# Designed miniproteins, single chains, continued (4), part 79

Each design is a single chain, and the fold is of that chain. pLDDT is the mean over its residues in the fold that is shown.

## One batch from the design tools (miniprotein)

Design m14906
Fold by ESMFold2-Fast:
Structure m14906 (fold): chain A 86 residues (1-86)
Amino acid sequence: MSKKEFDYEVKIGLLEIKVAVTDLAYKKGTMSLEEAAADYRRIQAELERLLAEAKRDGVSPQVIADIEALLAYVREKLAEIEKELA
C-alpha cells in the first residue's frame, strides 16, 4: 500500500471506531436519539469530505469502496433514527 493509501485507511479506521462507539452508546441507551443523530450526521459529513478528497487524490478503487461502504452504513443508521424522531 502507498503511504497516501495507508493514511486514508488509518482515517477510515478512526471513523469506523467513531461509528462503533456511537452504535454502542445508542444501543445501551447512554445517548438520546437526538445525540445519536447528531453524532451520525457529523460522521457522515466527515466521510463525505474524506470520499471527495480520496476521489480527488486518485486513490485505489478499494480505498474508495471502503469509504463508500462505511458511508452507506452511517446513512442507513441515521435514516432509522430520523424516522423515530419524526
Scores: mean pLDDT 85

Design m14907
Fold by ESMFold2-Fast:
Structure m14907 (fold): chain A 59 residues (1-59)
Amino acid sequence: MSDEAWEELDKAIAELSALAAERGRVSLEEWRKIAEKMKNKEAKETMLKLVENAEAARA
């Protein structure tokens, strides 16, 4: 994975952590929205795969 992809993933995770700290939780829908805004294809696909796996675990 490229350095740009890792940087975008780190930023997305930091944003989600901040939201979780503020709200006590973050929905998978919020995760998906953040992933969809990512410019780097590899970072976006990685984040979407994490959301998919989390959804499967809850189904």
Scores: mean pLDDT 76

Design m14908
Fold by ESMFold2-Fast:
Structure m14908 (fold): chain A 90 residues (1-90)
Amino acid sequence: SQNNDADKVTKQLNDYTKKMNDNMNKDKKKSDDLVTKISDAIVQGDKLNKDMGMNVDISKANSQGSSVGMKVDPKKFQKNIDKSKKKVDK
């Protein structure tokens, strides 16, 4: 089902943000990797939503990912999100 694709991306994003929150001060390399994966999942999820006309709870994952990313590495997360926004805006 088309809805299932957007749900899967949202679930992955939520999982990554939870892992990053739990791992904030334990492993810097893993935290950096999670910031990148979260940003990528946000972009991918938004594309799926627009391309297939899906309305899934991506905004919740986006909000949670932003909060966690800003705590760990705000600069890296911000750059990835900025790229995503420009790509989505046409």
Scores: mean pLDDT 61

Design m14909
Fold by ESMFold2-Fast:
Structure m14909 (fold): chain A 81 residues (1-81)
Amino acid sequence: SENEEILEETLKRLEELLEEAKKKIKDPQKVKEFEELVRKMKETLESYIKKYGESLSPSEVRGIGDLVIREVEEVIEEILK
């Protein structure tokens, strides 16, 4: 479905953000904590869309994905301060 494709694109964007953050974060402990956060966010997003995705429009799924991406970007900025 279109919603499953949007979910896959969002999960791929999260993985790309994780890989870029790993290049910039020098503390191994902070890397592990960030990996755990991203893993948890991926699992939460997947389970939510799997359970409710049939009731959501593609634009709503995109909106949820964009909010998750933005939250992760803000966490990266805080870690890099």
Scores: mean pLDDT 85

Design m14910
Fold by ESMFold2-Fast:
Structure m14910 (fold): chain A 64 residues (1-64)
Amino acid sequence: SEVEKLEQQIKDNPLDWIAWENLGDVLEKQGKLEEAAEYYEKAVKVRPDRLEVKKKYDELKKKV
């Protein structure tokens, strides 16, 4: 599955903020907003300068 592929990418490189963001996107589409927010938070911690990811995180925190 897409989730398993992204989880493997993260295990291989925990600094892959794009993989963290993509995992958050997949979970958000599944309606798992709390889990999606956790993964967006990890992406923001790796790259706090990426305002688009921070916006996704902030928007989900308002919904959970």
Scores: mean pLDDT 83

Design m14911
Fold by ESMFold2-Fast:
Structure m14911 (fold): chain A 84 residues (1-84)
Amino acid sequence: AFELPEEVKETIAKVARAGYRVGADAEALADAFYGVAANFGELATADEDAIEALAETLREAALAAGVSEEDAEAAAARFRARLR
């Protein structure tokens, strides 16, 4: 199974909390998450398993921050689409 570095997970959680506080929509959340993944180089080596692991981590982080289930899933789906 693909496992993300702890620093990446922590950064995703911080971005999700910041997005929730400012009322970011699914598009803005997906764009912010894409920026995090790009900064850590994950996008340069992302295969299908890595993309799914990233998308699931983003969805879980958004939910933990207080984002609705619908918006969290929409953000994850948009993130997946941007990488494919």
Scores: mean pLDDT 73

Design m14912
Fold by ESMFold2-Fast:
Parts: sequence; structure tokens; C-alpha cells
Structure m14912 (fold): chain A 64 residues (1-64)
Amino acid sequence: MPPLSTEELIEEIRRLIEQLSKVDPELAKFMERQVERHRDDPQVLEALRRHLEDKLREIKEQQE
């Protein structure tokens, strides 16, 4: 598969932010602002996606 386009990457990040908003709406809002600020920077968007995945994994582990 080709690498994700910037648009696909933003959609993936928004999906992760939606999951985060259910447990931490303030952090989710902060992350939305970061995506808007860096929407033309795929390297920063990739770092944000990894950070969100790690944060959601941590939250899930704390609840299990």
C-alpha cells in the first residue's frame, strides 16, 4: 500500500482525537488545535498520530 496522504493522515488523527475526547475532552481540543496548526506538515502530523496512539493505549491499559 502507498503511504498515507496528508488528508488520510489527518482523518486518522481526527478519529484518534474523537476517541480521546470521550476520556479527556480538554486534551482532545488541544490536539485538534495542533492538527489545524500543522495540517501542511506531514512529519509533525505523523508524530501527533503516534503520540495520540500511545496516549490512548496508556489510558486503555489503566482502565483494564
Scores: mean pLDDT 78

Design m14913
Fold by ESMFold2-Fast:
Structure m14913 (fold): chain A 73 residues (1-73)
Amino acid sequence: SLEKFVERLVAAARAGDPEARRQLAGLIASTVPEDKRDEAIEAARAGDAKKLVELLSSNTQRTGDVAEAEARL
């Protein structure tokens, strides 16, 4: 499920896995609209996978700045 996938990525990124941080940043940058990216990054930092999944479901942007999202995680 998307929730389990996101939960695993969030846990790995918080544990310091650079590949997980890159994947999570890419998912946020490509899926979450710009005005909600700060909220998505905060949810990821807090380990709130359910909130992050909600934000990922509001797709209005196809691409974004992965490096910026990664730096803020």
Scores: mean pLDDT 76

Design m14914
Fold by ESMFold2-Fast:
Structure m14914 (fold): chain A 83 residues (1-83)
Amino acid sequence: KPKVIAKGTLPGAPEEAQELARAAGEMTVNLDDPEKVAELSRRATEAAQRLREKAGVPASQIVVGGKPTKLDEPIEVTVRLAP
């Protein structure tokens, strides 16, 4: 079954912000279930919002993305700082 993994890549950010980024979407989803896809997007957005609020990171420096390559591969959701 596909698994969603949220990862934070925030060198120098507070440990709390990194934990929030990682917690964003570690779950199992089915790509044929639009409700699960919406929940993934919601959790990724929540993690980005928490990084902005707790770490003082500007929204322009937060990137949220995930591209499934295959149905049987994990879907990775990455929340990270970007220039």
Scores: mean pLDDT 48

Design m14915
Fold by ESMFold2-Fast:
Structure m14915 (fold): chain A 72 residues (1-72)
Amino acid sequence: MEQFEADVLAGLAEMIKGIAKIDYEKGVITPEQYKEVNELVDKAIEAAEAGDLETAREYIQKALDKLNEASK
C-alpha cells in the first residue's frame, strides 16, 4: 500500500509539472513561477522516492498552491 501511495504521489507530481509547462508555454505563468513550481515538484518526487509520503504530500500541495496563485 505504501508503494502504491508513493507511485500515486510521483504521478501527481509529474502531472503538475506537465500542467506548469503548458501554462508557461501559453504565457499564463512567468518563467520564475514555472521554475518555482518545478522545484517544488522535484522535491515532492524526491520525498516520494525516499518513502517520505508526508513530505511528498506537502510539496505537492505547495506546488498546486503556487500554480493556482500564479494562474489567477
Scores: mean pLDDT 80

Design m14916
Fold by ESMFold2-Fast:
Structure m14916 (fold): chain A 79 residues (1-79)
Amino acid sequence: MTPEERKREAENLLKAGQELYDEAKRLVAEHPDDPEARRKAVILLTALSILEAGADFLGYEEVAEQIRKLRDEAMAALA
């Protein structure tokens, strides 16, 4: 993989993580007392955890750390 391809992959992974985070926070903020919205947010947070593990496994340590921070912030908002 070229350095340019690796940078693009890292950017795509972080973008995917940000999108999962934004959607999870939106669901909880717009529907705070809706069990269905909370359930969907939990699924998105699970996907975010899988993305973090995948980024770390592929050697994108900085991206994995950024995704972890997003996950922790989303989990705090869900509590």
Scores: mean pLDDT 81

Design m14917
Fold by ESMFold2-Fast:
Structure m14917 (fold): chain A 57 residues (1-57)
Amino acid sequence: SLLEQAEELRKKAEEYRREAEKLRAQGDFLGAQIQEGVAALLEAMATWLEELAKKKA
């Protein structure tokens, strides 16, 4: 379902944010910013899917 896909995207985004934190701790600020950007895109897509699911409920 759309809600299940949204949940998976949010969990994936959380993984990217944890990797970003690890990279920042290692001094890889560029790598951290890229991971954070991917996480933000995944969260935006999850939000869009959740709103789409409301219209089908």
Scores: mean pLDDT 85

Design m14918
Fold by ESMFold2-Fast:
Structure m14918 (fold): chain A 61 residues (1-61)
Amino acid sequence: SHMRQRLVDDAAQELADMILSGTPVEVAVQRVAQRLHAAGLSPADINRAVNEGLKRAEEQA
């Protein structure tokens, strides 16, 4: 659904912003993954959000 896609996209952006603002990668990943899990997202969707956020942070660093 577009609601789920938005949640994934928003989480990826949040992860990237945390890392670029100086949050340790492992802490940022844990916080984002925990939130998505609590929201009922699948492991595949959580993994997609994390990978997308990490890639975005690396490209902007």
Scores: mean pLDDT 86

Design m14919
Fold by ESMFold2-Fast:
Structure m14919 (fold): chain A 90 residues (1-90)
Amino acid sequence: SDAELLARARELIAQARKALEQGKVDEAIRLLGEALDLIEQLPVPDVALLRELAALAMEVLKRAETKEQILRAIGLLLRAIGLLIERELQ
């Protein structure tokens, strides 16, 4: 179950990276959000995966063209950073 969640989260992050490379900002935001929802269900957050997701959320923010895209990208970044801080403090 946890291994399946982790594998799916990795697949979604890879798809988000490809979407960003193709200029599909809204698709990348959706995919990163879905990946975060899965990572949040894991008993131990994967630090490397969260770092990659945070980096991609930063790239989304740099390529965002609408206020909605900017706000969603900031939301993703804050969620990822929050999980990273929580893990580091434990």
Scores: mean pLDDT 85

Design m14920
Fold by ESMFold2-Fast:
Structure m14920 (fold): chain A 58 residues (1-58)
Amino acid sequence: SLREKLLEALILLQRGEMTFDEAAEKVGLSKEEFDRLFRELAGMTPEEAVAAGVGLRP
């Protein structure tokens, strides 16, 4: 699901195991869309961000 892909991508990105471009491609978003979403999630853990559903449609 998109939520699972986003959670994994955010965790790997924060750990430096994945580039920003790779993370965006993994979740199926453009770099600009992923950047916007990432900024909205700033200050949240990947788990909290996914639970909150910020920037994600159900």
Scores: mean pLDDT 68

Design m14921
Fold by ESMFold2-Fast:
Parts: structure tokens; C-alpha cells; sequence
Structure m14921 (fold): chain A 74 residues (1-74)
């Protein structure tokens, strides 16, 4: 069952981890946010940003493409 409130809570925790430079923890929180709301575009964009900060440009590109695909369906 999707839970937009839990998705938002994990998104905010991920943002805080990202700001603190804890990129691996940020990724885990954003992945949890997507489990609760798989159309949460902001979580995909922030996953891309976290992977860019970690030097994983291929994964960053994949998450940015997923965000674009969700936006194109609207």
C-alpha cells in the first residue's frame, strides 16, 4: 500500500543526509521514499544528485531519466 506521508518523511530525512554529505544514507532514504510513492519525482532527482556526488554518473543518469519518464506521463 502506498503511503505518501511516509514517502515525504523519508524524502526529508534523505535531504538532510544529502546536505550533511552522507550520500549513502541519503540514497537509502530516497529509495525508501520511492517504495512508499513510486511516482515521487523529487526522490528520483535527489537520487541522481546523490549518485553524482558519489561519482556514479551512470546511476545518476538512470535516475534523472526515470524522473523525466514520470513527468512525461503527466
Amino acid sequence: MYDKEKAREYLEKGKKALENGDYETAVQYFEEAIKYDPELVEAYLLLGRAYEKMGDTEKAREYYQKAEEILRKR
Scores: mean pLDDT 85

Design m14922
Fold by ESMFold2-Fast:
Structure m14922 (fold): chain A 82 residues (1-82)
Amino acid sequence: MEEILEEAEISLLLAAGTIAEKAKDYEAAGRYYRAAAEAELNASRPDRARAAELYERAAEAYEKAGDEEAAKELRERAEEVA
């Protein structure tokens, strides 16, 4: 039960991030991808590789938004969880 709800949360956050990215709202996209990565790490069966990929996507979004500090932090986090 919890696994199904966790998967739904991650999927919704990914969808929200993709929609924001297509709208060129890169700060929102970064926030959603970061939230998806954190949800993945807090899941009952964490997929560290997926979480790292999501942190990398969040970093790329923040870099496009002009937030170099957030991008650097998220890339470092991606390396830590991979």
Scores: mean pLDDT 83

Design m14923
Fold by ESMFold2-Fast:
Structure m14923 (fold): chain A 70 residues (1-70)
Amino acid sequence: DEHIAKGRELFAQGRYLEAARAFFEALLEDPSNEEARRGLEEALKAAASVDGATPEILELAREARERFGP
């Protein structure tokens, strides 16, 4: 999946919020994709650790939880 590959690349570059968005797009296409789900969780945690709990991070986390479960 190109979205997963992009997410991994952005994560490696320290662009955690952008990586989280890429993994979120992968989950929109396949909600059962465990790699995308783990990538999203990891990227959101990393983004919060670097930037704090910004409105953008909180909104993406909330939308992911509502769409893809707990």
Scores: mean pLDDT 81

Design m14924
Fold by ESMFold2-Fast:
Structure m14924 (fold): chain A 99 residues (1-99)
Amino acid sequence: TELGELGKKYGELGLELGKAGNGREGGLYAALGGGYAAQGAEADKSKEAGRAAKEAGEYALKGGLAAAKAAKTAEEAAAGTGGAIAGIGGEISGELAEK
C-alpha cells in the first residue's frame, strides 16, 4: 500500500538522520515511519502489506534507537524512544496482517 511505502521511506530517513547525529529529526521521522507502517498493515491485511509493514517498522525501530542515542536533550531522547515504540507497533501490526 501507499502507506507501507511511506512508512519505509520515513523509517529509512529516521535511521539515516539518527545515525548522522540528528536526534530530533531522526526521532520524528522514525515515529512517522512506524505510524504509517501500522496504518498500512491495518488498511490492507494481506501477506504483502504485512511484510511491508514489518520492514518499515524495523527501520523505524532502528531509527528511533539511533535517534535516542544521538539525543542532546530529554526532548530528543523522548522523540527517539517514541520512534522506536512506533516501529515496534508497525512490526506487530505487520505480523498480525501477515496470514
Scores: mean pLDDT 81

Design m14925
Fold by ESMFold2-Fast:
Structure m14925 (fold): chain A 65 residues (1-65)
Amino acid sequence: SKLDIYKENLKSSNPGVRRDALIGLYDLSPEHREEVLATLKEFLKKESNEQLKKYAQQLIDDIEK
């Protein structure tokens, strides 16, 4: 599924690929809200790139409105 592809891409050594995966997960949030939120929150625990952490947090905040 697209969700599984994006989850794998979050593990990429390329920060641009991880960023694209965050966008793709966000686009799936209307149909897969709880799984996307769980995935983004788990990403925040493991991610060290400050810009990607800030972006993921913005996406979580937007989904949780």
Scores: mean pLDDT 89

Design m14926
Fold by ESMFold2-Fast:
Structure m14926 (fold): chain A 70 residues (1-70)
Amino acid sequence: SREEEIEILEKGIAAIEKHKNLTIAKAVLHDALKFVKDEEVRKILEEALKETDIEKQLELAKKALEVLKK
């Protein structure tokens, strides 16, 4: 469900913010992509996976969450 997708992405963003670690961030984003079905959100998450700057990656993940909450 969309609510489950939101919960997964919210928990993922919290983990990225807490750890500020690219390996953790990529693992979290890959897990989100397994569950998120919305094509626009998936595209944003795929762009986040290409980022090497943790702050830019986090901003994209937050943008994906905002789109998912619409």
Scores: mean pLDDT 83

Design m14927
Fold by ESMFold2-Fast:
Structure m14927 (fold): chain A 78 residues (1-78)
Amino acid sequence: DSVLQQLRQQAEDAIKRKDYREAARLYGDLGLLLFSQGKYKEAAEAYRKAAEAYEKAGDLQLAEQYRQLADQLEQLAQ
């Protein structure tokens, strides 16, 4: 899926630039798209990366929200 690959690459590039808020948004979008495709384990991984990026951006509330989403999806993937 070229869209998934593009989102992942854009998020990684944002991390390299230390644009953590943009990286978090892109990982969130990636996670949602993966979830819509039934790829729950990959969606959880994307949401964990979004949470880490929000934490680095100083947005602790969104970081916690995305950690909880990742945990819920990991339970569904088992």
Scores: mean pLDDT 88

Design m14928
Fold by ESMFold2-Fast:
Structure m14928 (fold): chain A 57 residues (1-57)
Amino acid sequence: SAEELEKEVTERLKEKGFSDEQIKQAVDYARYLYLVEGKSREEAIEKAIEYAELQEK
């Protein structure tokens, strides 16, 4: 479900020390990929985490 996807992205980024703002942006992006683009949950999670990491550099 979208809620499980949001939880997974949140926990992984929280463990990496990302801010609440960055986590929210990554969760919104993961939801977009999953619900709008039709990506798998696993692909949406991985792409959202990669996106967050690229924004920190």
Scores: mean pLDDT 83

Design m14929
Fold by ESMFold2-Fast:
Order: C-alpha cells, then sequence, then structure tokens
Structure m14929 (fold): chain A 73 residues (1-73)
C-alpha cells in the first residue's frame, strides 16, 4: 500500500507518492500525504502545500498539514 511505502522510508517512492496526491480517491491522497510525511523528503513540501490549497476533504487536509509539519520539524 502507499502507506506501507512511507513506513519503509524509501525516498525512491517519492515520485509515485507525489502522483498519488492527485488521485480521485481521497483514501489514496490521504495515504500518499502520510507516507510523504514519514519519508521526510524536503522536496515534497512544495507539492504538499499545492495539494493542500486544492484539497476539499477534511481528513486529507489534516494529513497534508501533518506531513508538512513533520517534514519541516
Amino acid sequence: TLLALGEAGDPAYVPALLRALSSPDPAVRKAAALALGRIGDPRAVAHLEAALKRETDPEVRAALREAIARIRA
């Protein structure tokens, strides 16, 4: 799963997870955001912020904010 990719912490998955942020499925977008936060790659921050500006689902918005905060910590 996308969440399992984030738990592995492998930055090789970052491009796939960035594409998943644009998925029509909110569960997929949420999993991608959490996975990117766990990987902690600073290259993801701008993409997470762009996704947050367009996101309407409150759970996905929370995951995006958490991911950004985690990477910037």
Scores: mean pLDDT 80

Design m14930
Fold by ESMFold2-Fast:
Structure m14930 (fold): chain A 80 residues (1-80)
Amino acid sequence: SREELIDRIVEAVRRHLKGLAEYLKKTKSPEEVKKELEDVFDRIARVLERYLKDQGFSDEEIARFLERLRKALEEVLKEF
C-alpha cells in the first residue's frame, strides 16, 4: 500500500542518517555532524518529494511525509 511504502522510505532514511552520523562523529564535531546531516537530509527530501509527486501522491500526503521525514532527522540528531 501507499502507507507501507511511506513507512519503508521513512525507516530507510532514518537508518541511513543514523549510519552517517555514527561515521561522521568519529572525525567531526557535533556541530559539523549536524550541519552535514541537515545538508544530506535537504537533498534526500527534495529527491523523495519529486519521486512521490511522480507516483501521484497528493500535496497533503507529501506534506505529511516530509513532516515524518523531518521528525526522523530530529530523532537521529538527539542521539548525537
Scores: mean pLDDT 88

Design m14931
Fold by ESMFold2-Fast:
Parts: structure tokens; C-alpha cells; sequence
Structure m14931 (fold): chain A 75 residues (1-75)
């Protein structure tokens, strides 16, 4: 169902974001950080395609932008 697709997309995004934060906090190599960021980007895109509410989607888009800026500072 559409509801189940939205829930799975949200759970995937939450997991990807937590993994990204852990990699950042643990001082992981830049290649590992890029892979974690890419997974989070893919998860946010899946949220959009699954029709997650705009307020929730915008929240995760802002987190994604913040993560991109953080990674750029480490290059």
C-alpha cells in the first residue's frame, strides 16, 4: 500500500541519516562519508517518490543540505 511504502521510505531515511551521523562523529574517511551521504540522498529521493508529507520531506531535505555542507568542509 502507499502508506506502507511511505513508512518504509521514512524508516530507510532515518537509518541512512543515523549511519551518516555515526560516520561523521567517528571521523570516518572521506570516501566512507561520501558513500553514507549518497545512501541518505537516495533515501530522501525515495521519500519524495513515495509521497511522504511535504513537511517531513522538507525536514529531511534540510538535514541533507546540512550534511552536504559538513562534508564539503572536510574535502
Amino acid sequence: SMEEERRKALEEAQKAYRELLKAINDGAPVDVLREALEKFEEAVEKMEKAGVPLSTLDFYRRLLEGARLELAERE
Scores: mean pLDDT 86

Design m14932
Fold by ESMFold2-Fast:
Structure m14932 (fold): chain A 60 residues (1-60)
Amino acid sequence: SKEKERLDILALFYEGVAEASRYLAEKVKGKNPELADQLIKDAETYEAEAKRLRAESEKL
């Protein structure tokens, strides 16, 4: 269904931005630990949203 495709694409997007945020956090942690901490929190939020979207998609 179109709805399942949309949920799968959104989940993939959030998974990707979460991974990018964790990567950036690792790169900046030595120079800007405050930014690194914020990036990890953002990644955790994106990962939670991706998990929610995947769960919704699996019900369709």
Scores: mean pLDDT 90

Design m14933
Fold by ESMFold2-Fast:
Structure m14933 (fold): chain A 68 residues (1-68)
Amino acid sequence: DLQQRLQRAQQLLQQADDLRRLSDQNRLLSDVYRSRGDVRLSSRYLGLSTRNLGLANQLLQQAQQILS
């Protein structure tokens, strides 16, 4: 069903966008903590940023496969 596939793809695209925004926020927090000398928190937020970006890219690929 084309309509069900479109709805699934839209959900994945929304989740990917949310994760990308979280990745951006975590990257900014990493930079803030790094400038304050908090290496532990900086590293933690950088890790969350890269993980969220990876998950966002995976969801984008899944959405593209559904729409292909």
Scores: mean pLDDT 89

Design m14934
Fold by ESMFold2-Fast:
Structure m14934 (fold): chain A 76 residues (1-76)
Amino acid sequence: SVEKEVEELLERAVEAAEAGDLEKARELIREAIELGIEHLRKEGRLEEAAEAEANKEKMVEDLLAMAKRVAEARKA
């Protein structure tokens, strides 16, 4: 399922952030967002897909900040 693939990519992004590889984390997050947008398009949720595409880079940075916080919490 797309939800499972997105969750796997986001978990791998947290692992990359935990290892200090922020470039890999950003790449994995971008891939997860792109999969989510494609899924919205396939379901006919075109307005939500367009909004996500327009906010894609902001979503990448917001999710990267979240992944960094989760990674830090896991080290505590």
Scores: mean pLDDT 85

Design m14935
Fold by ESMFold2-Fast:
Structure m14935 (fold): chain A 66 residues (1-66)
Amino acid sequence: SKVEEQLKKLEEKLKKNFKPEEVKKLLEEAKIQLELKKWAEKEGLLEATEENIKKLLEKKEELEKK
């Protein structure tokens, strides 16, 4: 998947500069951001309108609770 490919590339870059614990935390944060972006693209949320921002915040909360 695109998310897995992006996370692998990010992990390789992070391993050069950060400790394993920091890498894990940064990868979890990046995963949430990438999944949120993928969901927003699928739903057609192309503009930073108040309604779209609200939907993005609700989806981010859902992803963080997993």
Scores: mean pLDDT 73

Design m14936
Fold by ESMFold2-Fast:
Structure m14936 (fold): chain A 58 residues (1-58)
Amino acid sequence: MDEERRERILEALADSPRPLTASELAELTGLSQSTVSRLLKELEEEGKVKREGNRYSL
């Protein structure tokens, strides 16, 4: 159900020259920080994103 929102996060990460925080992704995507944090956890569990400290990348 959140596939469009997940895709928006993945696109923002792909377009970024550096790893992004959940707050930066919320600002770039227009999603709430709580939504971004939930979706990032799901994407990390699926192996679609990597987490280093508080930053995420593809």
Scores: mean pLDDT 82

Design m14937
Fold by ESMFold2-Fast:
Order: C-alpha cells, then structure tokens, then sequence
Structure m14937 (fold): chain A 67 residues (1-67)
C-alpha cells in the first residue's frame, strides 16, 4: 500500500528509504496525472537529500489522494 511507502520514506534507514522511493517511482510512472509527473520530476531533480525526501512524501500523498 502507498501508505506504507509514505511511512518508509520517513525512515532514517537508507535501505528502507531507497526501497520505498524506487517502488514509489515505479508506481508514479504508471499513473497518468500531471500532478504526479511534476512531483516525480521535482523529487528526482531535488538539490538535497532532505528536499528529495520531502518531495517523495508529497508524491506518496498525491498518489493516495488519487486512489
């Protein structure tokens, strides 16, 4: 569930975070939504790890809102 991915994106464990981010990116690519596409691009283009994490959490919330 995307809610579990959102929880894992808040983890301080790098392996847990990376697995969640990769799964979320895979799901986002299957969703035909401009909002999801923009958030995915922002997460991938973020200048810092903190910014990237924040954008992936926003992406997870957007996908949950669409479901």
Amino acid sequence: AVAKLEENLKSTDFAVYNAAAAELEKLAKQIDSDAVKKLLAEAAGASSEEESKAKYVELAKEIQALS
Scores: mean pLDDT 79

Design m14938
Fold by ESMFold2-Fast:
Formats: sequence, structure tokens, C-alpha cells
Structure m14938 (fold): chain A 100 residues (1-100)
Amino acid sequence: SMIEKAKELLEEIISFIEELKEENADNAETVRLLSFIIRQYRHLLSILDTLSEEEIIEELEAIINFLKKLGEEYPESREVFEKLAKKVEEALKKLKELKK
């Protein structure tokens, strides 16, 4: 199902954020921001079963826009947030392919 695929992809995204956190362990601001994002995505994961397929797509699109804005507000972490946004965009593309 799309929901099961969304759960799988979101868990992969969370794992990717944990790796980014380890790679940037010397940057306290980046670590704090990534930890905040992990909490938000774990919350989204916990409520995915309550969302429609369209709502899941809209949530991921909102996430991409938020990450791009974080890169603008935190220039020293911009490359990290752009890399994460690309990972979410790849996940969104896979979900849209399943909806058709």
C-alpha cells in the first residue's frame, strides 16, 4: 500500500538524518536542528495511518519547502538541509509513482 511505502521511506529518511547528525557532530546548531526534525518526522510516522494518500503527499511537499527555508536561515547548515531535501524529494517521487 502507499501508506506502508510511505512508512518505509520515512524510516529511511530518519536513518539518513541520524547519519547527517553523526557527520556534523562538531556543529552543535546543525545537531540541534536535525534532532528537532527527527522528532517531527517520528511524529508524522506515528500518524501516517490517519492520513489520506493526498495528505501524505502534501505533508512531504511541506517538509521539502521547510527544509529549503532552513537552509536559507542557517547558511552554515545549508548543504546539509539541501541534501536532506533531495532525499525527501526522491521519496515523494516514489510515492507519486505508486499513486498512478
Scores: mean pLDDT 85

Design m14939
Fold by ESMFold2-Fast:
Structure m14939 (fold): chain A 57 residues (1-57)
Amino acid sequence: SAKEEALEEIDRIGVEAALGLISLEEAERRIKEIAKKYGLEDVAERVIAGLRKHYKV
């Protein structure tokens, strides 16, 4: 489903950011945009919080 694909995309972006392939700022921007479109704000908040902890921001 489109929502399942969106969840996979959010996870992929989170992994890319954790590996340093994209910036935290870019990851947050992309994750928030997907979350807004598919009603996944709860998932986005958890992923972003995890990334911020990893980057100690």
Scores: mean pLDDT 82

Design m14940
Fold by ESMFold2-Fast:
Structure m14940 (fold): chain A 119 residues (1-119)
Amino acid sequence: MLAEVREALERARAEGADGLLINLMDPEAARAIGEAVGAELGRDGILGVFTGEAAAAEAGAAAARARGAPALAVDDSTGAQAIALADAVVAELRRRGVRELVGAGSGADNVAQAARAAA
């Protein structure tokens, strides 16, 4: 998971993405990932979008924010509505001025692709 998130962050930098969507199922793993990449997200000006189970999303976003990253948590409690989740995320990202999104984690690429198509 952390390797996939770092690869997605590298893709985000290469593509000029303003946001990185990270879908996480475990709060402990989410916190560790937010801690590991938060400083880099803050330096790069990339918004961390943490999705998945509510507790995992909030743990990741909080850890990233503690390291200086702009981050938000999105509850993906239904799991099966990646497109609907992408629409909700796109609305919030547009409000924050984010135009391009890259995904990391299970289902995150589908959500990021839908968000990019909607942008």
Scores: mean pLDDT 71

Design m14941
Fold by ESMFold2-Fast:
Structure m14941 (fold): chain A 87 residues (1-87)
Amino acid sequence: SDTLLRPNEDLQALLETIGVHQETLTLDELIEAVKELLRRLGLFDPEDPNVVDLRGTPFHRLTGLERLDLRDEAAVREALLRNSTVV
């Protein structure tokens, strides 16, 4: 069965800036929404399009991470689960 997540208030506020107003999302939907948000904020490393620099952004505060490699599925999953409640 798909994991259904409710993002915390801080993550919801960020998602609303890109028009995502859903109270609950599957993990896959949440990952895709966050990737779109990172693209719109221009946080991808020009030398490596799979890596984001989170320093000085709201995501640094949310995740505690300065950099995130989106190919590291475990790290991405952990960061989102720490900022969500399982419904």
Scores: mean pLDDT 84

Design m14942
Fold by ESMFold2-Fast:
Structure m14942 (fold): chain A 77 residues (1-77)
Amino acid sequence: MDEIELEILKSLMLMMAAVLELEAKNAEKKGDLETAELFRKTAEEIRKLAEEARTLEEAEEALKKSLELMKEAEEKA
């Protein structure tokens, strides 16, 4: 049943990317273009990680990397 678990992890990463895109739009609305660009780039990297993960092990590593990227973006914002 690794296939279902893989899909769940990928969906979680895609949701994280979508949240970052919403945060980017909010930052842009406030005139913070630098933070908006940071969040959009982070969302794009997370989407790439989700798309490239083909096994459950790869998806677990991709999720861990996605969490690190999200934390780094929040620290820089």
Scores: mean pLDDT 83

Design m14943
Fold by ESMFold2-Fast:
Structure m14943 (fold): chain A 56 residues (1-56)
Amino acid sequence: MLAVAKRDIVGAGGEVFKKGEIVEILEELGPRLWKVKSLKTGKEDIVLASDLEVIP
């Protein structure tokens, strides 16, 4: 499942995702935290679900 960053994001591990960056949602860890992978960089981190907009 794909999503777009609604704003500049700093993940729990310190990885930076820029506004408009497309990420793959790998896992929902909880109601507010998703593990994602950047399609641009291939790097993975945990981010707030509220900072992402799911692409249908």
Scores: mean pLDDT 85

